# Ledger of designs, part 75: designed miniproteins, single chains, continued (3)

Each design is a single chain, and the fold is of that chain. pLDDT is the mean over its residues in the fold that is shown.

## One batch from the design tools (miniprotein)

Design m10589
Fold by ESMFold2-Fast:
Structure m10589 (fold): chain A 79 residues (1-79)
Amino acid sequence: SMEEIEEITEEMIEEIGKIDPELAERLRELREKAKSVEEFLRGAEELYLEVRPTLTPEQQKQVTKIMTEMAKKLAELLE
């Protein structure tokens, strides 16, 4: 459902915010502008690739894990 999609997305953005608050804020802005889950996921991947070189290796690992889990949970809801 749309409510479950919004809940999962918000929880994952909050977890990312504990690592990089600026990335989390940009993801929230992207979520509000995105017209579909697919558009949001594409934009989130592009945003992460842009920001990734500014993160430490440990932060990169943590953000990659969170984004992978977010994409997996959203894909399971869309199936």
Scores: mean pLDDT 80

Design m10590
Fold by ESMFold2-Fast:
Structure m10590 (fold): chain A 65 residues (1-65)
Amino acid sequence: MEEKAKELAKKIVDGTASEREGMAAVFGLAFFGSEDTTYGAARKFLEGKASEVTKKGLILGAELA
């Protein structure tokens, strides 16, 4: 699952995420109460600096995408 979250995060940072992938990320982040934007969350995740709620949000987003 974490590998799928990394793939989603890379697509968000590179601007190649589909509308559905972007919405899935928004849903996942909101579900766990992350205050990060999708871009900010994705960048922090790739840098290993994401909060616990942001990590969970991107993992859920990747599962739904």
Scores: mean pLDDT 85

Design m10591
Fold by ESMFold2-Fast:
Structure m10591 (fold): chain A 62 residues (1-62)
Amino acid sequence: MVGDVYETKEDTAMVGKGVTILPKGTKVEVLSFSEDGKMALGRSLETGEVGLIGMDKLEPVK
């Protein structure tokens, strides 16, 4: 869901201003989903960076 926190399942590329590799276990707040639901626009809770992440690389957290 939008506003929910997800965690990366593995080292994952986030595409925003550039490409940032998020290590496994990085927490990301979902800001929106792509039209097909395969990608999310997320914000890293650690760094505040925003970018597109594959939903297959994310799992929900509490």
Scores: mean pLDDT 78

Design m10592
Fold by ESMFold2-Fast:
Structure m10592 (fold): chain A 100 residues (1-100)
Amino acid sequence: SKEIEELKKQLLEVMDEAIEIVKDDPEFRARLEQLKKRFEEAKTIQELKDIANEMINLLSEAARKYKEKGDFEKADKLTQLANKVSEILDKLDEIEDKRI
């Protein structure tokens, strides 16, 4: 589906932006790179939704950690990326629901 391919591209763009934001934190960088590898191996809508949910949780955790360190700019950017992933997840749900 062209719609699924577009959502996959958007999710990949968010992953790459997040990796760049957390490049100074080896732990969050490694966790995001592991999610990106799982994303590249994903074959089903359910796998993409699972990855998106894990990414929202990871980005939210990273945002809290950066805020605690006083890096409000990175925390805000990570929160905005988590919101973008949530929007992608909603669109994946809409595509899945239309198949029923």
Scores: mean pLDDT 87

Design m10593
Fold by ESMFold2-Fast:
Structure m10593 (fold): chain A 91 residues (1-91)
Amino acid sequence: SEHVKLALEHIEQARKAIEEGNLEEALKYLEQGILHADKAFEEGDQAGALEAQARIAENLSELYRAQGNEEAAELARGLSELLRRKSEELA
């Protein structure tokens, strides 16, 4: 799916921004990732959309950890694992 590819590209840019401490830029990339993942889901690529959502949750976990919110980071990590499992079930 083209939208899954675009989502994953934006998600990777968000991950790099988080590592560089640019959390505002990371959020903008994650917003674009969410929009493309939503489009992929609507167009029937549910497995690819859930994989993109799992990676968004991973980035949110890292972002929360960078902000010192370890509880939110753990919740986002758990969500990422759940979404990845769901993607694998549909693939």
Scores: mean pLDDT 87

Design m10594
Fold by ESMFold2-Fast:
Structure m10594 (fold): chain A 104 residues (1-104)
Amino acid sequence: DEEEKKKKEEGEKLVDQSIENTNRLTKISSEEVKKAEEDPSSAEEQRKKVEEETDKVVKENDENAEKLKELGDVRGAIMAEASAGLARMSGASSILALDTIKKK
């Protein structure tokens, strides 16, 4: 019915946004790591940027997962939570790389 269709459309948008958030973070994190590889003195600044972006994306994707649960979109909620998990892993990997660059 119309209400189920609207909930499905809202859920799809929240899932798409969560995936886009994680993909954008992965790109930003990779660019910050490359910048630190070219200028190791910037590694602490790049680390802070990656941490801030990771925290933002994780928070937004966790909020999207909660909204999806309220909509009854169990699959969408799992996908948003998975996107938040991937964001945490991507951020952590980039931070590890930046810490390695700083220590040489």
Scores: mean pLDDT 87

Design m10595
Fold by ESMFold2-Fast:
Structure m10595 (fold): chain A 100 residues (1-100)
Amino acid sequence: SAADRMQVRTMLQGVRGRFSQIRDRADQRGDSRLVDLARRVQRVVDRGIDMVDNNSDWQSVQSVSSHGVNLSRQLRTLSDPFDQTLADDSINQMRQVQSM
């Protein structure tokens, strides 16, 4: 439904915002590896938002969210406790999208 797509879009925008915060903090610390990985996650999430906006099939949105979870888990291993919390919240939201 339009309401379900709006909800998923809002969740993915939240994920995008949290990885923007992780990226900004990593950049301030000079952690180029974490910056690059956060950019990769943001690109995957942006593709998910675009798929929702273009009425792509739900399986494709779920697949992109799965890819986002896998990259976020990698990023989590390089993150401080604050960034880990943001990554965990984002993983949980992307997993929720996969279950819709």
Scores: mean pLDDT 88

Design m10596
Fold by ESMFold2-Fast:
Structure m10596 (fold): chain A 90 residues (1-90)
Amino acid sequence: MEKREELIKKAEELNQKAKDYEKKGFLPTALLYRQEALKVRREALKLMSPEEKKEWLDKIRQSLKDIEPYLTPEEIEAAKKRVDELEKEL
């Protein structure tokens, strides 16, 4: 659906902005873009087929691992629980 494709495009654009800021040495700004991309990916997941959800959920897990060193243990645990809940809905 069009809305799903817009969310996918937005997540990819945010991830690209994060990479661009990392190349420039603006690591805190890059982290904010990676966190926003992860949020948008979770929203896109709700609009996907069961097969697409599995593949996209793996991308969400990878995005979480990429930002994990910058999060508190409580934030990491909460994010992992949210991903596990999404997997149970598949």
Scores: mean pLDDT 75

Design m10597
Fold by ESMFold2-Fast:
Structure m10597 (fold): chain A 88 residues (1-88)
Amino acid sequence: SENEELLERLRTALSEVKPALEELKEGYESGKFTKKDLENARASVEGALKQLDELLARTDDPEVIRAAEELKKALEEALKEIDELLAK
C-alpha cells in the first residue's frame, strides 16, 4: 500500500542518517571533505526537513506521523552537528 511504501522509505532514511553523518564528520576531520561539502550537506538536510514538514501537514496516518517525526528529530540533530563542524 502507499502508506506501507512511505513507512519503508521513512524507516530506511532514518537508518541512513547516523552513518552518513559519521562519514561526513570523519571525512571533514581527515581533510577529504571541505567546508563547501558541509554546506551542501546542510542544504540537503534543510531540504529533507521541508519535505517532512509538507508530509506532516497532509498526513493523518499515526504510523507515518510517528516515523516522520522520528526522522525529523534525527535530521534536526544532524543539522546541529553540521553547524557545530562549520563553526570550527
Scores: mean pLDDT 88

Design m10598
Fold by ESMFold2-Fast:
Structure m10598 (fold): chain A 81 residues (1-81)
Amino acid sequence: EDSPAMRAFERTVLRALLLARERDPEAAARAEKQLSELGRQRHKMSDAEYLERVVEVIAGFADAETLARVRAAAEAAKAAL
């Protein structure tokens, strides 16, 4: 939340979604819907599980470089838990 690692993860996910909107708006809309649903269900899962599930959503549409950045940010956020 306030941790630099969690904030970096959030920014990295937002950048991935912005790039996806430019390249494939339909895939981006599906990913945003899935992420919104995860946000609503977040209280039913651990922070680590939430981070893992967000990475899985991004993996469904992101290029290798974008996915690697999201994974790195997720691991840093998990280490800060």
Scores: mean pLDDT 80

Design m10599
Fold by ESMFold2-Fast:
Structure m10599 (fold): chain A 88 residues (1-88)
Amino acid sequence: SQGRQYGIQALRHLVQSVRYLEQGNIDSALQHAQQSLQYMQQAVQQDPRYTVPTVYMQRSVQYLQQGNIDSALYYARRSISQMRRILS
């Protein structure tokens, strides 16, 4: 489905964002997190099951913009767990 395709793209960017955060590359992490959030917002319009992971990613992006890396990672990882459950 179209929602599933958006969900897969969102998860790919989200995983890449976490990888960059673990490497200390905050600018690349934020870019991928923002792209993930855009795809999640498209997925929600097709399938409301993506609402909770989208809320977690909104919080993650806000914390990244504030320089709070630990909170950003916490919410990003919660979003990954929910996304993997929906996409399995």
Scores: mean pLDDT 90

Design m10600
Fold by ESMFold2-Fast:
Structure m10600 (fold): chain A 94 residues (1-94)
Amino acid sequence: MIRENERQLEIEAEKGERITGLSRVEAPEEADILVRLRLYQNGRLIGQNERSGRGRELELQLEYTPEEDGLYRLLDRAIVEGVEGEPEVRVEWL
């Protein structure tokens, strides 16, 4: 089976202070895992990262240094293939 999960986080950040988003996926069994992190400000995509691998766990980080103060939105998309059970997907700011 294919399991797709989307998560969203927002942060108010200051110009010049680095922000780091982390996505962590844990599958109940060995699976094909794809994670994509996208960072938006005022509806504009300003950063992205993607990673795929086979296993039970995958982590991905996205770092960005804001060019202006404001609200930043992180969108996490995790796709897990080859599992019967529900994967655990966590997204957080470091």
Scores: mean pLDDT 85

Design m10601
Fold by ESMFold2-Fast:
Structure m10601 (fold): chain A 63 residues (1-63)
Amino acid sequence: MSKLKQIEEEVEKRVAEITADVRAWLAQHGTTMDAAEAARFTAEALRKIGDLIQWELEELKKL
């Protein structure tokens, strides 16, 4: 397999993991969420997405 395809597969896997985390959080807190909880979760989710984008960019640079 090409290195690019391996990077794409890893990104898809990590996106699925982040999506599963979001769904789990919403299932646990969606009906009881206050503004502070929502803000903290949004900040954490954005941080994880940023880390993923940075990882993908660095891996693509190694090709």
Scores: mean pLDDT 75

Design m10602
Fold by ESMFold2-Fast:
Structure m10602 (fold): chain A 68 residues (1-68)
Amino acid sequence: SALTVQALRALADREIEEAVRERASRAEIDAMLGGLVALARQLGLPEATIAELAAEFRRRADEAVAAA
């Protein structure tokens, strides 16, 4: 659902910001984001939506790491 997608985006943004603040490695950030993608699949989101979320999470992580 749209609410599930919005909640996952908000959670990813918060977790990325916290990980960057704590100087987590890129591998740790990617593992955490992989967990959110797995959660999206378990919640029954369409594969097309999951692919879009995975790409968005990666982009946001790239931006946050570059800004730190």
Scores: mean pLDDT 85

Design m10603
Fold by ESMFold2-Fast:
Structure m10603 (fold): chain A 76 residues (1-76)
Amino acid sequence: MSREELEAAIRAVLRDPAATLSREAFLAFLQTELGLSEEEAEALFDLFDKDRDGALSRAELVQFLRLAGLLDRYAP
């Protein structure tokens, strides 16, 4: 997945409260944006995916971006 596709997916989730970010997209985002290893990205996903559905809700994504200091980059 390209960086532009990842940014579009993240912004789509932030605009739609019913949308979720897939595990694959979130792992790719962490590796591309934060330079994390696959194992580190998987551990963070598991930590934030509290309902174990294999996707992050908008609320969980917003909390993660706020903690990572990236919210201003993706949300106007």
Scores: mean pLDDT 75

Design m10604
Fold by ESMFold2-Fast:
Structure m10604 (fold): chain A 100 residues (1-100)
Amino acid sequence: MEVVVTILLVFPASDVTPELLEELRRLFEEVAREHGAELVGFHVLQSGDRVHVLIDIRAPTLETAERVLEEARRRVEEFARRHGVRIDAFQSAILETPAR
């Protein structure tokens, strides 16, 4: 059984730099690692005055996926506060794939 946590973050383009996006990617890698999960996707799309970051994390169980999501939200809020970055959106979904 495979569980994927998908997170969409939206920031003002003026608030984020490539260096901050790299720090954000490392944040998600660390959160996943600490919970026995894996960062499997980190995609950045700039559209006008917004930056969309799509994050995919593979977790072994639904319980792990929920814990990863809760910790990721907390760390993203701390990241935003530390760097003076505004979060315009934080959207998430957990997708369960059947074992067979």
Scores: mean pLDDT 85

Design m10605
Fold by ESMFold2-Fast:
Structure m10605 (fold): chain A 90 residues (1-90)
Amino acid sequence: SEERKKAIEAFHKVGVEIAKELDRMREEAPHLTPEQKRARAAELMSRVDEKIQELLEEFKDLPESLQKEIKANAEAMRRRVRDEVARLLA
């Protein structure tokens, strides 16, 4: 339960940082070329993957049930960011 709370906190923090970057991309999008938008999107996705790997490493020693939950949350975060980025590139 304590570890679950820490994991939720960590994912929330990363989610807030990503949301902030997506907001900045939306503000900048009218001033970017299609190539620049794709470059920004690729850079953001790279950072998201790095942050997720850090979270998985931080919580790797938790019980299997919590590990499964953490991995599911990581995949959900990836999908959400992917969808948001797709909308920005549309």
Scores: mean pLDDT 82

Design m10606
Fold by ESMFold2-Fast:
Structure m10606 (fold): chain A 100 residues (1-100)
Amino acid sequence: SKEEKIVSIGLRLLRIAVGQAKGPLRDELAKLLSEAWKAFEAGDYETALEKINEAIDLLEKSPDPKLQELGREMRKIVELAQKDPEAGEKAANELIEKVK
C-alpha cells in the first residue's frame, strides 16, 4: 500500500538518523525506531508514522546543525513520499548514500 511504502521510507531514514546521533538523542531515536518497527510489523502504519514524525521533530530541535539539517531533509522526503512514493524512495536513497 501507499502507507506501507511511506512508512518503509521513514524507517530507513530513521535508521540513518540513529547512526548519526550520539548520547541521549541517539537512545531516544533508537527507541522510536524500535517502536515504529513494532507498529509496522503489526500493520499499524498510523502509529509507525507518528513515531517517525516524533523522531523528525527531535532531530529538528537538536543543537547539532547537521542533525537539524538531516531532520529537515527527512521531513521533505516523507512529505514527497506522501504525494509520490517513487520520488520519495529515490530521494531517500540519495540521502542515505550521501550520509554513509
Scores: mean pLDDT 88

Design m10607
Fold by ESMFold2-Fast:
Structure m10607 (fold): chain A 96 residues (1-96)
Amino acid sequence: SMLKKLEEEMLKKIEELLNSKLSPEELVRRFAEEYHRALAKERGLTDEAAIAAELEAKLAAFRAKAKEAGVSDEELAERLRKEMKETLEARRKEEK
């Protein structure tokens, strides 16, 4: 049930991000921040500075890898938006 709570929290953040008019770069950053915070909470981490430093290091490494693979921030944002929409649609197919 802890995974279900994380999923519900992430679904709310996904809806917020999809309804926002964020730039590709900002969308990728915001999603990474929310996902990392959710995982940090599950691990019982409360040191905001340490959480932020870990996120920045991981995000920098991820961007470096994406650049090496020839994937732009625009492409990453479009893939992320598609994945987010598909996740919400799949969730809505569950009859309550």
Scores: mean pLDDT 68

Design m10608
Fold by ESMFold2-Fast:
Structure m10608 (fold): chain A 69 residues (1-69)
Amino acid sequence: NAADEALRKGVESAIQGKLDEAAKYFGEALKAGLPESAVRAVLTELVNRGVITPEQAEEILKKALELAK
């Protein structure tokens, strides 16, 4: 569905270091009905895998929530 597609693109963008693009896709996933808790869980996993820092995860989430308004 649209939420799953946007979430996948957000993860791919984060892996590529395209953090602003990742925030846009996570924002699209939120708009499509994905709960904030699911986006937080994915960002936590990316931090645990060393893909992004905790500070980058926090910034991505803040931008995604703003874009989802």
Scores: mean pLDDT 88

Design m10609
Fold by ESMFold2-Fast:
Structure m10609 (fold): chain A 84 residues (1-84)
Amino acid sequence: EKEREERRKKALEILEKIFPPLVKKYQADGLFSPELAEKLLSMPLEEALDYLVKIVNDGSPEAEAARKFLEDLVKKVNEELKKE
């Protein structure tokens, strides 16, 4: 529990660092609409992640981009955790 909690705290810190640049990159690459990117960046991180999960589950036109984003986000967080 204590060890898992410590790892979770570090993962969240890394996530907060990686999330905004990755959203901006997805917008620049045309994978996210400007409206979606602005909405995600205006939300608290936890709410933004919940919103992305909802998009994936609802099967909306942006579901594939949201799924890919979450996969890339998890990959980047895991890479940074291995460096620490």
Scores: mean pLDDT 79

Design m10610
Fold by ESMFold2-Fast:
Structure m10610 (fold): chain A 77 residues (1-77)
Amino acid sequence: MEETRKEALNEAREELLKRGYSKEAVDKIIEAFEKNPNPTLEEIDKLAEEVGLSREDVIEAFELYNTLLVKKEAEKK
């Protein structure tokens, strides 16, 4: 659902910015989430290199997005 995905993406973006990630890094990560929420380890490593983060940081960002997406979907009750 487009609305739920957009809300989760916006909340993930705000949370990542609050954690001290740069706007450029956050924008790239959010773009990757929109393309593929279940990236391969190779795709995660490539993204991490592009944004100057560790593999672990990128994995945690994807986990945050997926957690928020599930939470927003549940709120539709």
Scores: mean pLDDT 77

Design m10611
Fold by ESMFold2-Fast:
Structure m10611 (fold): chain A 81 residues (1-81)
Amino acid sequence: MMDRIIESLLRLIEEGRMLDAAEAARLVGAVLKVPVEEIFEKMIEKAKKEGNEKLVELIKRIKEAVERSDEATLVALDKEL
Protein backbone atom coordinates (compact mmCIF):
# COMPACT_ATOMS: atom_id res chain seq x y z
CA MET A 1 0.00 0.00 0.00
CA MET A 2 2.60 2.58 1.06
CA ASP A 3 4.83 1.76 -1.93
CA ARG A 4 1.94 2.34 -4.36
CA ILE A 5 1.13 5.66 -2.68
CA ILE A 6 4.78 6.75 -3.00
CA GLU A 7 4.78 5.69 -6.68
CA SER A 8 1.65 7.80 -7.31
CA LEU A 9 3.24 10.85 -5.66
CA LEU A 10 6.43 10.42 -7.73
CA ARG A 11 4.32 10.19 -10.89
CA LEU A 12 2.69 13.56 -10.10
CA ILE A 13 6.15 15.16 -9.84
CA GLU A 14 7.34 13.48 -13.07
CA GLU A 15 4.23 14.87 -14.81
CA GLY A 16 5.16 18.38 -13.58
CA ARG A 17 2.29 18.56 -11.09
CA MET A 18 4.41 19.83 -8.19
CA LEU A 19 1.66 21.63 -6.29
CA ASP A 20 -0.66 18.61 -6.56
CA ALA A 21 2.18 16.35 -5.36
CA ALA A 22 2.86 18.59 -2.33
CA GLU A 23 -0.82 18.71 -1.31
CA ALA A 24 -1.26 14.96 -1.90
CA ALA A 25 1.81 14.25 0.27
CA ARG A 26 0.35 16.42 3.06
CA LEU A 27 -2.96 14.55 2.82
CA VAL A 28 -1.24 11.13 2.83
CA GLY A 29 0.74 12.13 5.93
CA ALA A 30 -2.43 13.30 7.69
CA VAL A 31 -4.39 10.12 6.80
CA LEU A 32 -1.53 7.78 7.82
CA LYS A 33 -0.75 9.90 10.92
CA VAL A 34 2.92 10.34 9.98
CA PRO A 35 4.87 13.59 9.49
CA VAL A 36 4.78 14.77 5.86
CA GLU A 37 8.60 14.86 6.03
CA GLU A 38 8.57 11.02 6.34
CA ILE A 39 6.51 10.78 3.14
CA PHE A 40 9.03 12.97 1.29
CA GLU A 41 11.95 10.93 2.70
CA LYS A 42 10.39 7.71 1.34
CA MET A 43 9.92 9.41 -2.05
CA ILE A 44 13.59 10.51 -2.08
CA GLU A 45 14.76 6.98 -1.19
CA LYS A 46 12.73 5.45 -4.03
CA ALA A 47 13.93 8.03 -6.58
CA LYS A 48 17.57 7.40 -5.50
CA LYS A 49 17.13 3.64 -5.94
CA GLU A 50 15.79 4.29 -9.46
CA GLY A 51 18.82 6.51 -10.26
CA ASN A 52 16.63 9.53 -11.04
CA GLU A 53 18.73 12.42 -9.70
CA LYS A 54 16.48 15.10 -11.26
CA LEU A 55 13.50 13.64 -9.42
CA VAL A 56 15.49 13.57 -6.14
CA GLU A 57 16.27 17.30 -6.51
CA LEU A 58 12.63 18.15 -7.30
CA ILE A 59 11.37 16.19 -4.27
CA LYS A 60 13.90 18.00 -2.03
CA ARG A 61 12.71 21.38 -3.33
CA ILE A 62 9.06 20.47 -2.74
CA LYS A 63 9.92 19.18 0.77
CA GLU A 64 11.73 22.44 1.62
CA ALA A 65 8.82 24.54 0.31
CA VAL A 66 6.23 22.49 2.26
CA GLU A 67 8.34 22.73 5.46
CA ARG A 68 8.49 26.55 5.09
CA SER A 69 4.84 26.82 3.92
CA ASP A 70 6.29 28.56 0.84
CA GLU A 71 3.36 28.27 -1.57
CA ALA A 72 4.97 30.69 -4.07
CA THR A 73 7.90 28.28 -4.58
CA LEU A 74 5.48 25.35 -5.01
CA VAL A 75 3.49 27.31 -7.64
CA ALA A 76 6.71 28.26 -9.48
CA LEU A 77 7.90 24.63 -9.54
CA ASP A 78 4.47 23.47 -10.76
CA LYS A 79 4.47 25.97 -13.68
CA GLU A 80 8.05 25.14 -14.77
CA LEU A 81 7.35 21.37 -14.87
Scores: mean pLDDT 77

Design m10612
Fold by ESMFold2-Fast:
Structure m10612 (fold): chain A 71 residues (1-71)
Amino acid sequence: MKKKAEELRKEAERLFEEAGKKLREVGDAAQKQAQGDSVKNSQEIQRLGEEAEELGKKFEEAKKEAEEVEK
């Protein structure tokens, strides 16, 4: 039980860090787009946003699984 909970917590932490990094990249791309409009920036923002959302969902799922295993 503890080993499984530790693995799930590690996964959640990695997913959270990955999502945070992607959100930061989205912010950077949005700032660049504001300085000079670009289709390339729009595509990059969309891609990074989708990746961040997916990582966020996986993080919440892993976090919930870890909490259930600890109970």
Scores: mean pLDDT 73

Design m10613
Fold by ESMFold2-Fast:
Structure m10613 (fold): chain A 94 residues (1-94)
Amino acid sequence: MKKSDIIKQAISNNYPVIVEAKEVPESLDEKDVVGYYDEVKTTKEGKPVYKVFLAKNEKYEDFLVQPGDSVTKEIEYQGQTVPVLFVKKPLVKV
């Protein structure tokens, strides 16, 4: 699947897009898109677990995101406002 298709699927379902980037960009670059998430659950220890549809393998996988390693920002993409979760470090599988 093309990353543009992943972004369009996320927008159609109102799911946030995940981007791996060391700094929060002003615009969304499709190359940096990892996927989108449709669910956030909490472990028994209170850690957030993101259910992510990955662009690279077109499958859902569960990932941990540490507080302070991510920022949520709304970014413009093709004339639409898209919620984006920017992660500064690679996602860690559960």
Scores: mean pLDDT 78

Design m10614
Fold by ESMFold2-Fast:
Structure m10614 (fold): chain A 71 residues (1-71)
Amino acid sequence: NAKKLAEQLKLAYENGVSKDAIITAVALALRRAGASLEEVERFVNEIKQAYEEKGFDEAIKLAEKRLAEAQ
């Protein structure tokens, strides 16, 4: 469930889990959802860009959307 994972990742980030660990969790979830290695790399880069430009909340919304699309 993309929404449940996004909520868990947000809580982890608020409790001091690193951005890199959060991104790794998203990459693993995308792979389990059936995304190819190329798609995972593309989506991870999009999420990193959203984080740098708009912050964590927008990055997690994009991650949730990509996880839902991959299923």
Scores: mean pLDDT 80

Design m10615
Fold by ESMFold2-Fast:
Order: structure tokens, then sequence, then C-alpha cells
Structure m10615 (fold): chain A 88 residues (1-88)
């Protein structure tokens, strides 16, 4: 169960890294964004560990993933503003 949670978050982080490269984000900014995403993922996993393993871990992960995605969306909006300033 936790193994699936970790793999899910790891896959999401890889997708985020690919998307940042497509946006032409400078490596330094992309790294800061990825570190923020890793911190959010760690917090999600820590919260999940407090939930009974006998529960629907997959459903809990989807819910945590949605919250994680919302936080990332706020960060993406901030990053898009910063990127617009760089690209004019």
Amino acid sequence: MMEEAKKFLEEQLKKLEEELKKLGVPEEVAKEYLELAKEAAKAALEALEEIEKLGEVTEELKKRGAEFTKELQERVEELEKKLAEIKE
C-alpha cells in the first residue's frame, strides 16, 4: 500500500519535471518547483501513515493527490507569472 503511494507520487513528480521542461522553465526555477512538490509529497505520505492501513489507501491517496495538485496549481500560477516576466 505505502509502496503504491510512493510510486504514485514519484510518477507525478516525473511528469511535473517533464512539463516544466516543455514550458522552457530555467533549471534553477524548475528545481525549486520540484523541491516544493517533493515537500508536498512527503507531507501527503506522512498524513497517509496516520490513516489505518486497513482503509481504502488508494482512495485516500487519490484524495491526498487532489489536495497536492491544488497546492501545485497555486505554485504553477506563481511560476507562470515569473516565467512571463522572464519571457516578456
Scores: mean pLDDT 67

Design m10616
Fold by ESMFold2-Fast:
Structure m10616 (fold): chain A 63 residues (1-63)
Amino acid sequence: SEKAEIAVRLALRSLGATDEEIDEAVQRFKENGVEAAREALRRFGASDKQIEAFVNAIKEIEK
């Protein structure tokens, strides 16, 4: 989903990821789904609460 991709990009940018890191994380998300997004958010310092809220939002967008 384009909306899910945009949400991943914005979340990672808010955590201080570079454009190159964001592009790599989005490509992994497109290939491996929400678990790749969870891994990327965790890598850039999101809390478990933030990660679960974001993953749940992405799952709703993908329905």
Scores: mean pLDDT 82

Design m10617
Fold by ESMFold2-Fast:
Structure m10617 (fold): chain A 101 residues (1-101)
Amino acid sequence: SSVIARIQQLVAQIDAILAQVRSMADVDQLAAAVHQLISTALSAKTPEELQAGIAALDQVADRLDALAAQTTDPQMRMELELIAGIVRIVRGVLLIVLRRF
């Protein structure tokens, strides 16, 4: 599946960005990559694609929470927490869709 391959590529990209976050500009880059992952996951058409999207969003949310917990800048922490919250909402939507199969 091209969707699953794209999800895997985006997760790797997000992991690389997460390892290098030091400023609000890095958080903006992270948000853009997460937006691409969300858009790709929402394009899922099969149970296998939905499951891949759910797993990817769970991984990204956990990593965002871990980074937020380590962040001393209140603005960066708040933004990371907001992104994680959006990821969890989208993950919930995909789970509802998956249960229809």
Scores: mean pLDDT 90

Design m10618
Fold by ESMFold2-Fast:
Structure m10618 (fold): chain A 68 residues (1-68)
Amino acid sequence: SAEQAERRLAADLLRHEARTAVSFVPAEQQEAVRARLLELADRVLAGELTPAEAFAEAGRLFHEATGR
């Protein structure tokens, strides 16, 4: 379905961010942020979060980790 396709794309993007964008986070926090992004990807796939909710939470995590 379209919903399942959107959730899969969102999860793939969150996993991509876990591999790439966390390099912009302070080294001491990279592992924790990566783990949390992967958790968000799993929760989107499980239907526990919408893509929009997961992306909002990912943005919040980066904001907290970078201080912006």
Scores: mean pLDDT 82

Design m10619
Fold by ESMFold2-Fast:
Structure m10619 (fold): chain A 80 residues (1-80)
Amino acid sequence: SMEDQQKAIDEMNVKIAKILQSTDSKESKKLIDEMVEYAIKNNVPSDVIIDLLRFLKSQSTDPDVKKYIDEQIEKIKKLS
């Protein structure tokens, strides 16, 4: 349902907050993986996941994390 999708988005926003608080590249990538897996398992639309990843990329200062986010976006595009 749309309400279940909204709840999944809210949970992903909580996960995004944790990612933004992380100062370690390895931990950030792990948290990003957990967020993406959660979104896919909860049938969140691909465009919503991509928008959240783009937001996360815009807030990141780590080039390695930004590159990893781009790789996750491309992976999600292929799943649609």
Scores: mean pLDDT 83

Design m10620
Fold by ESMFold2-Fast:
Structure m10620 (fold): chain A 81 residues (1-81)
Amino acid sequence: AEEAARAARAGAEAAGRGSKEGDAAKEAGGVVGAMGAGFHGALLGEEAGRAAKEAALKAGKETGPGGEKAGEAAVKMAEGG
């Protein structure tokens, strides 16, 4: 269930590697990954999954360019698991 969060954080770390601003991307990646994991772990309905995906993308976008990529990675991992 937390695999999506782990993957999103790893992606955010890779994207932020060599950048001080990457710290914000790592934290945002952790949050959007947790949202993706919630979607994947809940498995209670399409509405819950859709809301989690929207929240992850929005949270990522608000962090900036690095966060946008982290949000996209979190959604992709949640859907791929």
Scores: mean pLDDT 52

Design m10621
Fold by ESMFold2-Fast:
Structure m10621 (fold): chain A 70 residues (1-70)
Amino acid sequence: SSEKKDKEANERLAKLLVERVKQGDLESVELMIATAKAIGYTKEAEKARKAVEEGDLKAFEEEAKKLAES
């Protein structure tokens, strides 16, 4: 279904962002945070930033998925 395809696409995007964080490419992370703030998801943006700072890549992936779905 279209919903399944969208979910798979969002999961791939979130995993790509996590991989870039692991490689030290923080530009994608900063873009995600800026976008979340611009669309009103300030709380989620702060959670994503904190997750990166704490090394919690799973929490970061979850917030990235939420941003991709919005």
Scores: mean pLDDT 72

Design m10622
Fold by ESMFold2-Fast:
Structure m10622 (fold): chain A 75 residues (1-75)
Amino acid sequence: SLLDEAREAIERGDFKTAVELLGKVFSKDPMNPEAKELGAELALKLGDEAAAEALRNATSVEQMEAAMVRIWLRA
């Protein structure tokens, strides 16, 4: 699955590929809770605790997009 591929990318330090794969998941399911947690884990590995918190606490598509753009720029 795209989520399993994203987890593998995060584990190997391929953060750009992980963000791209998570973007594909969110394009099909914008509030997917598993992708949301995986994105937060990615943000923490990038050293961005604020982005991880923002993503975990996101309750709208706009909040999700803002957090993911921040993560994308750091990956």
Scores: mean pLDDT 83

Design m10623
Fold by ESMFold2-Fast:
Formats: sequence, structure tokens, C-alpha cells
Structure m10623 (fold): chain A 82 residues (1-82)
Amino acid sequence: MSSLKAEVANALQILQTGNQTQKEQALGILKSLLEDHPQQAAREIVELGGVPVLQQLSQTGSVKVKATAQDILNQLDKILSS
């Protein structure tokens, strides 16, 4: 797989299994990937099942995790609706 796909897959795994600090770091990685490679990162997040994971975190995470997950979902919507 591409290095970008591997990074997305790893970040999504951490969002499901990590502690709060690890989840915040993984969300930061996803946000950075979307800033650097918006089209490809958005596609990989969707294809790897990241949208339902991010939706869950936007409702159940800490204040910071919820805010960052919602920000990423908004970025995905903008990129994929273009």
C-alpha cells in the first residue's frame, strides 16, 4: 500500500484502541495528512471506514477529541463535495 494509506490505517487503529492522548495525536496526524494531501487522504479515510469512527468520537470523546473529530469530518465533506 502507499505510505499515506498506511499512515491513515495506523491513525484509525489508534482512534479505536488508544488512550485519550494517543487519540488526540492520531487526530492531529489525520488533520495534517488532509492539509498536505487533501484528495488522497480523504479517499483513504473513507475507504478504510474512518467516517463512522470519527462520528463516534465527535459524540463520545473529550471536548478536544470531539472538536477535532468534527473539524476533520467538516474537512472531508468539503474535499469530497468538490
Scores: mean pLDDT 84

